# Designed miniproteins, single chains, continued (5): the designs that were tried, part 33

Each design is a single chain, and the fold is of that chain. pLDDT is the mean over its residues in the fold that is shown.

## One batch from the design tools (miniprotein)

Design m17201
Fold by ESMFold2-Fast:
Structure m17201 (fold): chain A 78 residues (1-78)
Amino acid sequence: SAEELREQLKKLERDYEEAKEELLKKGDLETLKQALERAIGLAEKLKKHAEEVGDEETVKRLEELLKKLEKELEELEK
């Protein structure tokens, strides 16, 4: 449902930011890269579901999240 999609998006954003903060404190960049790749994959799947249910607001939020995560991955690979 649309409510489930929005809750999954909130959880994805929260879980990723918490993991990022902890992994950066530890200097574990390899695990951070893996967490980023997983978050990107989950965001892509969630975006497809949002498109299927016509939740345009959630699609736009996921597009912005994907841009952010992809930029972070590029910076990490430098």
Scores: mean pLDDT 84

Design m17202
Fold by ESMFold2-Fast:
Structure m17202 (fold): chain A 113 residues (1-113)
Amino acid sequence: MKPSPEELEEIKKNFSELKEETKKLLEEYLKKKSFTDEEIRDLADLINAMAAGYEHMAKLFGKLTPDEKEELKLLKEAANYARQAMLYLAAGDRDKALKLLRKAIELALKALK
């Protein structure tokens, strides 16, 4: 069932607020010199969840503006780097994982601007 226009406006507002909260969190983590393995996993999962949420919103609202398409593209790129960071972490290459995670955070922040 498609949401009502009022429900769609509420969903957009809630997603916008979630984007701003995520942006603030990612900005704080970008300032850190080091991360724990748990923080690397949690941040990678967060970036992947944001990309999935944006794709869900695109399906729900039918089409994206050019700006929203660019945001989704950047979030998908961020999610790919986050996934690579997780793979390198699992392989024991922590330095490579951190480098890839920082790139994922930077791309996600560009998407959320």
Scores: mean pLDDT 79

Design m17203
Fold by ESMFold2-Fast:
Structure m17203 (fold): chain A 99 residues (1-99)
Amino acid sequence: MQEEIDREIGRVFGEEPLSPEEAKAFLEDILKKLKDPQTRAAAGTLAVMRLPGIVKAALESGDEEMLELVKEVLRILSKDPIPRTAQRAKELLEKVEEA
């Protein structure tokens, strides 16, 4: 296996741990794209694949700024017109709010 490609694939599917800085940058980029009608659908799809790993990182770090960004992204996605995206976002939001 190619270790570099395997690491990148893990990050895309949320299996590879992200640094707090990487997670915050991703969340801020996704928030901008979710507010733009032209990029909303693609951003929502990418976000639901990455968010489980980011939620875990936010909860483990206790970083309040990252937790607020996660909650904002999840609140927007919970109202997404794509039912599967909205359902996954609601499940993740419940986990973050219970913590």
Scores: mean pLDDT 71

Design m17204
Fold by ESMFold2-Fast:
Structure m17204 (fold): chain A 65 residues (1-65)
Amino acid sequence: MEFKVGDIVEALRDVTLISGELHTVKKGELLLVKKVYEDGTLEAQSLSTGVLGLVASKDLKVVKR
């Protein structure tokens, strides 16, 4: 799945945001994509908590509506 800056993505399972510390985003929570890296890593912001961090794209799904 192709991710783009500005996409809203959903966590398909509990995922960890890396931002100096480890922050858990629960399954079903939404994130806003801020950056897409060449290795498939995303910089994303939790819409629930506002925490910005790095996350692996494999456990995320773009919310298409």
Scores: mean pLDDT 79

Design m17205
Fold by ESMFold2-Fast:
Structure m17205 (fold): chain A 59 residues (1-59)
Amino acid sequence: MARDIGIAAAELINEGKATPKDGQRAVKMVEETLGKEAAEEAKAALLANLTPEQKAAFE
């Protein structure tokens, strides 16, 4: 579940339909709703599924 949110956010960012800031907000919402472990899973999935170019801009 949390992983799927991270993947979806990365796909939108890679397509240019969302910003890195939108990805950060998605991770924050996961933390507030599902807790820290879920947020870490979502963030890991987000970073793993970003293109190298987008990942460099995000971090």
Scores: mean pLDDT 78

Design m17206
Fold by ESMFold2-Fast:
Structure m17206 (fold): chain A 77 residues (1-77)
Amino acid sequence: SMHEEAMKLAEEAIKKAKEAMKEADKSGNKKALNTAIAAALIAMGGIFLAEKGLDPEEAMKTAEDGLKLAEEALKLA
């Protein structure tokens, strides 16, 4: 289902955000660190929406936004 897919994407986003935080810390890149933190918070929101069974399209979009931001943070780090 879409809410299960949203959950999976949000979990992937959190994993990538944690990786980006570690790399940003090593490089001293504050922009990458702040972007990774934002990505993790957005992804947590996606998990919450999916678990509550709210609008599955909104949950999916939130998870996708979190994943995109986490990937951008990794590229910056």
Scores: mean pLDDT 84

Design m17207
Fold by ESMFold2-Fast:
Structure m17207 (fold): chain A 70 residues (1-70)
Amino acid sequence: LPDEALKLRDQAVEYAKQGDLEKAKELAQQAAELTRQFALEVAGMPQDVADASAQDLLDDTMKQIKDAAK
């Protein structure tokens, strides 16, 4: 995973803890898109694998947001 995507994921969770769910979701989507682009452009992964990697990061980040918002 690119460091920038991990940073955005961590920021999304922090905003969720602060109650800013809209910004948390925005940052989660940005982290997923960076992961997809990194997989395609830098790692040279097939599109299906890049899409799966981005979806996995989004799903994990959204789960962390939900848990943080409790």
Scores: mean pLDDT 80

Design m17209
Fold by ESMFold2-Fast:
Structure m17209 (fold): chain A 74 residues (1-74)
Amino acid sequence: SAELEALTERATEVALRALEGRRLAEAGREEEARRLAEELRPEAAEVDAALAALPPEQQAEVWRRVKAALEAAL
């Protein structure tokens, strides 16, 4: 569905931004990492809540897509 596709895109964006924040922190750019985490927190919470409301097979499909995007970014 279009809603599932949109949620998958949002989940992927959140995961990639979280990875960026982790890389900033590892590079010693702690204030930039903190700012990114602050901006990301409400969006991540909303995405997590939406994912938790899905059937297990749809959750698995979203996480499969997110994992593929993270692997491509590594």
Scores: mean pLDDT 86

Design m17210
Fold by ESMFold2-Fast:
Structure m17210 (fold): chain A 66 residues (1-66)
Amino acid sequence: DFSKPSTKATAEVGGYRITVEVEGGSLDDIAEAMRKAAEALKRPGDEVEFETANGAKAKIKVEPLP
């Protein structure tokens, strides 16, 4: 869980809900997380946690729509 305010973006595509959340979030951090969200669509059901190049914590979740 993030200790700082996070930026969260959600999109629904192809029967899946994609949630991207970045701690603190500069534009570069958000752009990196959005790019990785596209890659996560190739592996549906995975929750991907990573650190951006700027050291921010990011989380991507791909869930089937109900």
Scores: mean pLDDT 71

Design m17211
Fold by ESMFold2-Fast:
Structure m17211 (fold): chain A 94 residues (1-94)
Amino acid sequence: MLERYEPKTEREQEMIDAAKKVALAAARGEILSIHTPHFSVAVESVEELPDGTIRVTVEAVDHETGMRYRFEFLIKDGEFVGVIKVEELEPLKE
């Protein structure tokens, strides 16, 4: 289990920033996806927890590597709460 994710490249940082923007939009009830030549980021799920915290799961695809990532964000009152989780998924293959 990944305890902390640290971006190694400027593209990885841009992808993480895009995932954060998508997650905050989803917590506000807005549907947002970000598509660039280098990556795509979209909401997978939005869940309201009993305490009013919104759990947003965002999938990102790195178009250069084919790697997929799942970001889990906890958001309350428009702010990130707790630790952002990042999980590497199986690469997209046809």
Scores: mean pLDDT 73

Design m17212
Fold by ESMFold2-Fast:
Structure m17212 (fold): chain A 55 residues (1-55)
Amino acid sequence: MGKAVELLSQASRLYGEGRLEEARELALQVLNTDGVSSSVKTAAEGILLGIDEEE
């Protein structure tokens, strides 16, 4: 697994901890990584949607 999966794991953990700004930053980094799988991109988008609904 590549860098994008590691970033996604960290973003998910931060989201669960309520650290929404840091989670958003990492999720955006996942989406800005070229060649990510559709599942990884969807998961990162899910985190961003969850943060948007909390705001």
Scores: mean pLDDT 78

Design m17213
Fold by ESMFold2-Fast:
Structure m17213 (fold): chain A 57 residues (1-57)
Amino acid sequence: AARGRATAAGVLVADGGASRELAERVVDGQISPREAAEAAGVSEKGVRAAMEAAREG
C-alpha cells in the first residue's frame, strides 16, 4: 500500500519525465500506465515495471 505507492511514484519521477503529481495519479489508479507513459514521454513498459517493483515486499 503506502510503501509500494511511494516506490512506484519515485521510479516514475526518476524516469525524468513524470511530475510528482502525475506519478501519484498513476499510483492511485486515476490514469492508466499507458496514459502516464504518454504524458511523461516514457515507455509504458517502464511504467508497468515500476508498478511491479512496488508490489515486491
Scores: mean pLDDT 61

Design m17215
Fold by ESMFold2-Fast:
Structure m17215 (fold): chain A 74 residues (1-74)
Amino acid sequence: SPEERAKRLQLLGRAIYLLMQGKPKEEIIAEVNRLAEELGVPEDFKEEVLSIIETKSREEAVKYLRDKYFELAA
């Protein structure tokens, strides 16, 4: 649905922004968890975003999350 898509886009956009601002990954993980709860994002989607942040380099995480963002926005 458009509403579910908007929530996922907002979570992805926030994660991308914080990664690009050079925030510590620990702070980004905390904010992603907080915002996902606030927005009511599905747990599976939240865990996918968190896994990308935790397991990839900052540059790779930004590229991967941007690709997801543009796929969902299309």
Scores: mean pLDDT 88

Design m17216
Fold by ESMFold2-Fast:
Structure m17216 (fold): chain A 74 residues (1-74)
Amino acid sequence: SALDDIARAVARSAGVPVDAPLTKEQAREAARNLGLSDEVADEIAERAEGKTVREFARILAELSSDLPPPAPPA
C-alpha cells in the first residue's frame, strides 16, 4: 500500500526499522528528505516524536489530504 511504501522510504532515510520510535530530529529530517517545507517538517516532527515510522507515515497521509497533489515529474 502507499502507506507501507512511505513507511519504508522514511525508515531507509532515517536508518531505523519501521517499528522503531523516531526522535524529533529524525522525523524532521525525514520530512525534509521527502521534499516538505521546513514549516511542515516542524509540525510533523512535533506530532511524530516518540512515534513509530508507521505512525509517521499516517501523519503524512493525513496532512497530504490538505496539500495540493505533488507535481508530476518533468
Scores: mean pLDDT 72

Design m17217
Fold by ESMFold2-Fast:
Structure m17217 (fold): chain A 75 residues (1-75)
Amino acid sequence: SLEEQIRKLKEERDKKGLEAVKGTAEMARQALDENPELAEAYLRTLESVADGIRKYGSPEYAEEAEKLLEEVKAL
């Protein structure tokens, strides 16, 4: 059904969004040792992607993305 296809597409999008958040968080952590401006740029990218997941993704993926964002902010 169309509804089932839409559900699967939304789940795939959420998974890819979370993968991007995880990757960007790791890049931000690594940048802290060498380039504070680059680390700040990655943090801004993280905030933007997490905001998108919060607005359009599932609550489960939004919670995990926010958790990763808070972990990076606490560094």
Scores: mean pLDDT 80

Design m17218
Fold by ESMFold2-Fast:
Structure m17218 (fold): chain A 87 residues (1-87)
Amino acid sequence: MKQVIPVVADDDPALAAAATAYVLAHGTPGETVVVLGDAGATTGAADALVEALRAAGLEVVVVRAPDLAAAGEAALAKAKELREAAL
């Protein structure tokens, strides 16, 4: 089943690294992960996280939004869309 794991990748590379390690330890290859990124973030922390997760065999969908509440709503909408497309 497609599972949505929301991961917030802010401009803190230590937080992004910790989130990556957590998902890699608990995620199964072939699962779908939705990465929630700040639309204003320019450090590449979100992109590095996405690349690491894809290298581990996870299907990654990136959702960027101006704030966390909007990111959460967008991630839920995207998760629904992906589940409907898989059926």
Scores: mean pLDDT 59

Design m17219
Fold by ESMFold2-Fast:
Structure m17219 (fold): chain A 70 residues (1-70)
Amino acid sequence: MLSEEELDREVKLALADMYEALGNRLYKQGKYEEAIKWYEKALDLYREAGASPERIEQLEKKIEELKNKL
């Protein structure tokens, strides 16, 4: 079974996934500034939860690409 600390990390990962999904919806609506804000919130949670470097890099690249559209 997961420790309380591991459960907290899983909750943060799930929340980060939700924030990334929200950012994706905003992106599809052309709301790039709002999408960036939610992606940055997701990125912070992924970093705090110890997500894989690959996942973090993918999201950082997505944020950079969106900033270039502004």
Scores: mean pLDDT 82

Design m17220
Fold by ESMFold2-Fast:
Structure m17220 (fold): chain A 75 residues (1-75)
Amino acid sequence: SPEKALELVAEAVRKAKSLEDQVIATLTLMGVYLALKAGDYETAARIVEQGASMATDPEVRKLLEEAAKLLREAA
């Protein structure tokens, strides 16, 4: 579900302890929201995958990886 993927990305923002991970998760959330609004699930998945690759906190990375999986399954 795209809505569940957005919720996971929003949770990653809440769980981010460093400014770096907070910026990564927030930009990922904005990008995913815009891609989903456009109906572009492949771009949404790629944005989340990029965010996960940049995240330094394992908990933030795990949430973004789970969101990417849901978006790939929806595409």
Scores: mean pLDDT 87

Design m17221
Fold by ESMFold2-Fast:
Structure m17221 (fold): chain A 100 residues (1-100)
Amino acid sequence: MSKEELEAEALLGLGRIAKSLGLYELAIKAYEEAAKLAPEDSVIRARALLERGKALKELGKYEEAVEEYERALEIARKAGDEELAKEAEAELKEAKELLE
């Protein structure tokens, strides 16, 4: 695992802690940085984007959440993580329903 991957995992963890405390703006920033540091088409990047989408949804930013879920789904599929792809697809469907 590269230094960048370790930093991405740490930021993903920080984002999860921030989200659990209701600090959604901090969580969004941590997840955004995690996604940027994670390798392209990696499970870590897909997870960071999915978690960022969830935090955006908590702030009522449904259109932005949809964009993050679509990116997370595409990357999860490329990474071969069927469980993560299924989670992203479920979140995407729910967020799209909130926009209807």
Scores: mean pLDDT 87

Design m17223
Fold by ESMFold2-Fast:
Structure m17223 (fold): chain A 76 residues (1-76)
Amino acid sequence: SPEAEAAFREGGRNLIKGLEAYQKGDKEKAVEYFKEAIENFRRALEAGLPEERVQPAIDFAKKMLEKLGEKELAEE
């Protein structure tokens, strides 16, 4: 659906912003953007995108949160 695709794109945008913040050493902003990315990817799944398309992006964002010391958020 258009709504599912929009949520997936928004997740991707937040993922890129998270990576940019991480590279700049802004850990607080990186955590915020990776959390927002996961929320948008979950909305894409709920709106009907296939798990095989979305799950790798969620897994990557969770891996970045673990790397930033946010293991509890990555394992929820």
Scores: mean pLDDT 86

Design m17224
Fold by ESMFold2-Fast:
Structure m17224 (fold): chain A 68 residues (1-68)
Amino acid sequence: AAEARRQAMVDAARKSAQELADKLTPGELASLSDRVAKAYAEGGKEAGRQALIDEAVRVVENQFAADA
C-alpha cells in the first residue's frame, strides 16, 4: 500500500514537472531553482528539463524515506 502510493506520487510529480518544463522558456526555467538553472547552462533545455524532473521526484521520495 505505501509503496503503491509512493509510486503514484512519484509518477504524478514526474508528469507535472515534464508538463511544466515543456511550457517554460529558458529564462522561466532558470528562475525555478539554482540546480535547474545550472543544468540548463551546462547542458541546454534537455538537461534543465531533466534536472526539474529529478528535483520533483527527489522531494517526493525524501518524504517517504523520512517516514521509514
Scores: mean pLDDT 75

Design m17225
Fold by ESMFold2-Fast:
Structure m17225 (fold): chain A 62 residues (1-62)
Amino acid sequence: ARTVLGVMVRDGGFSEEQAREVARLAAEEPDLERVARRVVELSGGRLTMEQARALVEALRQS
């Protein structure tokens, strides 16, 4: 199975450091919209807010 972090680096255009930062924020920040906004910013706008929310939910389920 692909890890969510692996998908972020390979398909999402994140560095490993950015992927780890997003995973940390998803665990520590209860506000889904705040984490999703940060994901969009770190992606350089490559991800939409809807895609960012789905990614954060996937990280929280891991």
Scores: mean pLDDT 74

Design m17226
Fold by ESMFold2-Fast:
Structure m17226 (fold): chain A 81 residues (1-81)
Amino acid sequence: SLEEARSLLEKARKLLDQGKYEEAVKYFDEAIKLDPNLPEAWRLAAEAYEHLGETLKASKYKAIADYIENGKPIPDFLKEI
């Protein structure tokens, strides 16, 4: 549900704030699976992936968030994850 996605997003944000990056990305990815139209989840997941050294994944997640925030469709090359 959308409520479940937002609850997971808040849990992931708290983990990110605590420096628990591996745990944070698990909950961000769960939130995104429930509601892929949450640009905040993509942006914060990108930040966590940067801390984990996952630079390509972080760049893709940030780009996806930017497209969603601007109301633009996500290009196919960004969906190849």
Scores: mean pLDDT 84

Design m17227
Fold by ESMFold2-Fast:
Structure m17227 (fold): chain A 68 residues (1-68)
Amino acid sequence: SDAVRDLEAALASVEAGNVAAALKGLEDAMRFATGEARELIERALEALRQGDRETAIELVRKALELLR
């Protein structure tokens, strides 16, 4: 799905230290995600904006599990 591709790209960007690309990927993923997955993506966006990369990574992984 489009959300899965965007989330996988966002996860890779966070792990590479590219916060700007990760934020874009999470925002793009929100266009296709609904319900619990969308809530997890929104929380990941907020965590990443606050500099909490570990929480953002965990939340993205949880969203991916729901969408796969």
Scores: mean pLDDT 84

Design m17228
Fold by ESMFold2-Fast:
Structure m17228 (fold): chain A 61 residues (1-61)
Amino acid sequence: SELERRRQEIAREVGERLREIGDAIDESIREAREEGRRRGLSPEEVRELMRRLAEERLGAA
């Protein structure tokens, strides 16, 4: 039915958006870990860097 089609469309769009968010977070984690390794950052500093990079990728909020 049309309502089922509409629901599937919305679910797909939401799923795609959540995947993009997940990818951005994963990339931020990878980048922060690699940078932390290069610079010898503490675990706390690496976590802060992850947060900043994720914020930038997700729209800097």
Scores: mean pLDDT 82

Design m17229
Fold by ESMFold2-Fast:
Structure m17229 (fold): chain A 147 residues (1-147)
Amino acid sequence: GEEKVSELLSALKNKDYAKAKAIFEEIESGKIKLTSEELKRLGFSPAALAKNPEFIPDFNKGLKLLVEGKLDEAKEIFEKILEESEDKALKGSALFNLGRIAELKGDYNAAAEYFKQAAEKFKEAGDEELAELAEKKAEEAEQKIAA
């Protein structure tokens, strides 16, 4: 099958919110089922969400707002998850998505800091794959500051 998460992430990077929203609606409707690896590429810990299913509606709402380009509203949702969650991998997932929101706003200093904090939380949670992804995103943000 086609890798819809790669298409979604590319659409977000290009600020093509119409395409990003269309792909997200196919995911939310269950027409497209995401693997654990695909969820991790979106900055989500599948294991942490399975342990804390009460946060799934807020993560879905935050992503929906993000793919609609409603970045300030999306930020409020992920900040709420960060404040209310006690799970380190959920905090990491919220921080990762706060980093993506900052990156989409062009605030590469804030993006680098959020991604570094996300990497630390994922390391504390034992999720080396998400930690490495977050570290790579922090380095990419730092390169855009140094231009």
Scores: mean pLDDT 83

Design m17230
Fold by ESMFold2-Fast:
Structure m17230 (fold): chain A 71 residues (1-71)
Amino acid sequence: MEEEVRRVVEEVKPIIQKLVDQGKSLADIVKTATEKIRELGEERGLSPAAVRQAELLATMYAGKLVIEKNK
């Protein structure tokens, strides 16, 4: 459970970084990241709670990178 959440977030981090580098809005980045997390979660049989946790972690990561980029 915990390892699967971590793996899904790690797989989505490069996608988030690419979108940040392309200058996408935080809303667009979060939308793309959460869609990918739901896809991976369904493929790997993650519980709804695990999917929500991965979405939260990915959203926090995206926000951090966007703030860093605007400094």
Scores: mean pLDDT 82

Design m17231
Fold by ESMFold2-Fast:
Structure m17231 (fold): chain A 61 residues (1-61)
Amino acid sequence: EDEKAREAALKALERAGYPKEALELLRKANELLEKGTEEGKKEALELVEKALEIIDKRFPK
């Protein structure tokens, strides 16, 4: 099932050292996208951008 696959992927990323805060934001973004509303898509994009900022801080050059 796609839901279980997504949860497994997020757990694998957490084990790989991705910050939990970023993974929580990605999970919320996916839930908003699944609702299929325009407002949900906008909020999901904001959450993805926040998650990427956190990840960028985790892996400095």
Scores: mean pLDDT 74

Design m17232
Fold by ESMFold2-Fast:
Formats: structure tokens, sequence, C-alpha cells
Structure m17232 (fold): chain A 71 residues (1-71)
């Protein structure tokens, strides 16, 4: 079982990895990392502003994944 601090650190790491993969154009992998980060933030007493920021970023990447599938 991860502590609250470990979950927050892991969520931040997943968020950063998501950003890196998004920069590489790997939106599928980026979306996966954003989802993992969101789940971890929601599992702890994380600030709502942080969760909102992650949701916004995840949505932007999700739209790019959807665009690729539609094409």
Amino acid sequence: VLSREEKLALAEEYYEKGLEYAKKGDYETASRYFTKALVLYQSVDAPQEKIDELIKKGREIGEKVREKEKK
C-alpha cells in the first residue's frame, strides 16, 4: 500500500511522463499516463485545482487520440 505522499509523488511523475509522450506525438501513451495520475490524485486528499488541471490536460490529449482514430 502506498502512503499519501508516495501516491502524490507517483501522480506527479505520471503527469510529467504524460507530458513527455504528448510532446513526442504519442497521444495514446500520454492519455494512459494522465489517467493513472488522475486516479492517484483522486485516491488522496489532493487539491481540487490540481485535479482540474489534470482533467483539462487529459481532455486535450484525449481529443487528439480520437482525431487519430477518426482519420
Scores: mean pLDDT 77

Design m17233
Fold by ESMFold2-Fast:
Structure m17233 (fold): chain A 96 residues (1-96)
Amino acid sequence: MKNYEQGKKAFENGDYESAIKYYTKALEEQPSAETYLNLGKAYFKLGDYEKAAEYYGNAVNLQPSAETYLNLARVYEKLGKTELAELFRKKAEELK
């Protein structure tokens, strides 16, 4: 899983474009909720909230988690969808 580790390192170094490139390759090798979540985080850091919401959605469909629901809530607030953001915050609280 060399692409996943390279994506994680790029993200930690603030190189979000390289993180997206490596995480996308990692998804092609082995789809996982964790890789979708990290890809969504990278798009969020670049201000691409629509793509961030898409990848967080893919992560939650594979494996629901409080972290992924909180990230969905945060991105929907950035998109101005306040009611949807509140819904995902409640879902995150239910999983804790």
Scores: mean pLDDT 87

Design m17234
Fold by ESMFold2-Fast:
Formats: C-alpha cells, sequence, structure tokens
Structure m17234 (fold): chain A 75 residues (1-75)
C-alpha cells in the first residue's frame, strides 16, 4: 500500500541507507510523473525496491504531502 511504501522510505532514511535529499528527489520525480527517473534513482542510489516506488505512483498525492514535510524540515 502507499502507507507501507512511505513507511519503507522513512525507515531507510532513519537507518541512514537513504539521505533526506535522495528521498526528496524520488518523491519529486513521482510528483512530476517521471516514473523512469524515480526507478533509476532508486536503483542507483537508494537501493529501494521497485515495488515501493510503484506503490508511490498509485497515489502521488500522498507522495507530494511527504515531500512537503521533508522540505519543511530542511527550513
Amino acid sequence: SMAEALEQLKKLLEEGKLTEEEVELILEAIENGDEEYALKLAAERAKVSLETIRELFEDPEKGAAFSEELRKKKE
């Protein structure tokens, strides 16, 4: 589910396997509808499963909300 996909990204961020910037870039690509770029970024940098990224594409509005939360934390 989308909630599980977002929790997986948060877990990888908390474990230091993904940087906040890498999660933000993945979510930004999803918001822009660039699935191929998001999958490429996940494979090359994030080591996130393709299933996790595909679940985020099922509900891009939730991905956008999480991206906004990450931006607020940077400020």
Scores: mean pLDDT 69

Design m17235
Fold by ESMFold2-Fast:
Structure m17235 (fold): chain A 57 residues (1-57)
Amino acid sequence: MIVRATQVIPKTGPDEVALRPGDIVEVLEEVSEEKVRVKSLKTGEEGIVPKSALEEI
């Protein structure tokens, strides 16, 4: 599933991916009710981000 980032996510840890509003990412897996593992289509980096930071296109 391809979704869009809606807020700035800084990469502060090894399991995080840096995102900016408008970035397109692929949802790979839901790790919890609040968090998903995504892959950035621009950089190819994977990381865990809050579901609240994403919206469906």
Scores: mean pLDDT 76

Design m17236
Fold by ESMFold2-Fast:
Structure m17236 (fold): chain A 88 residues (1-88)
Amino acid sequence: SMTEQYALDIAKRGEQVAKEARKVAEEAAKFDPNLAKVIQETADRLEKKTKELKDAVEKGASPEYIQKLADEAERETKEAETLVKAAR
């Protein structure tokens, strides 16, 4: 379905952003350990949300539930992208 494809696209983008956030956190850790911790916690939350989204699609959850998780994952992905950009 279009909803499932959208959800998987958002999950893939979120996974990529979480990986970038972890690299940025590692680079920041020597200079700003508090910022590094915030970025790492953001990456952890995003990975958890993308995993929940992928699991919901794989288990055939309702389209309404998949849409809700996809919207949440998109919001968290955008927040993580903003944080990563600001930390660069």
Scores: mean pLDDT 87

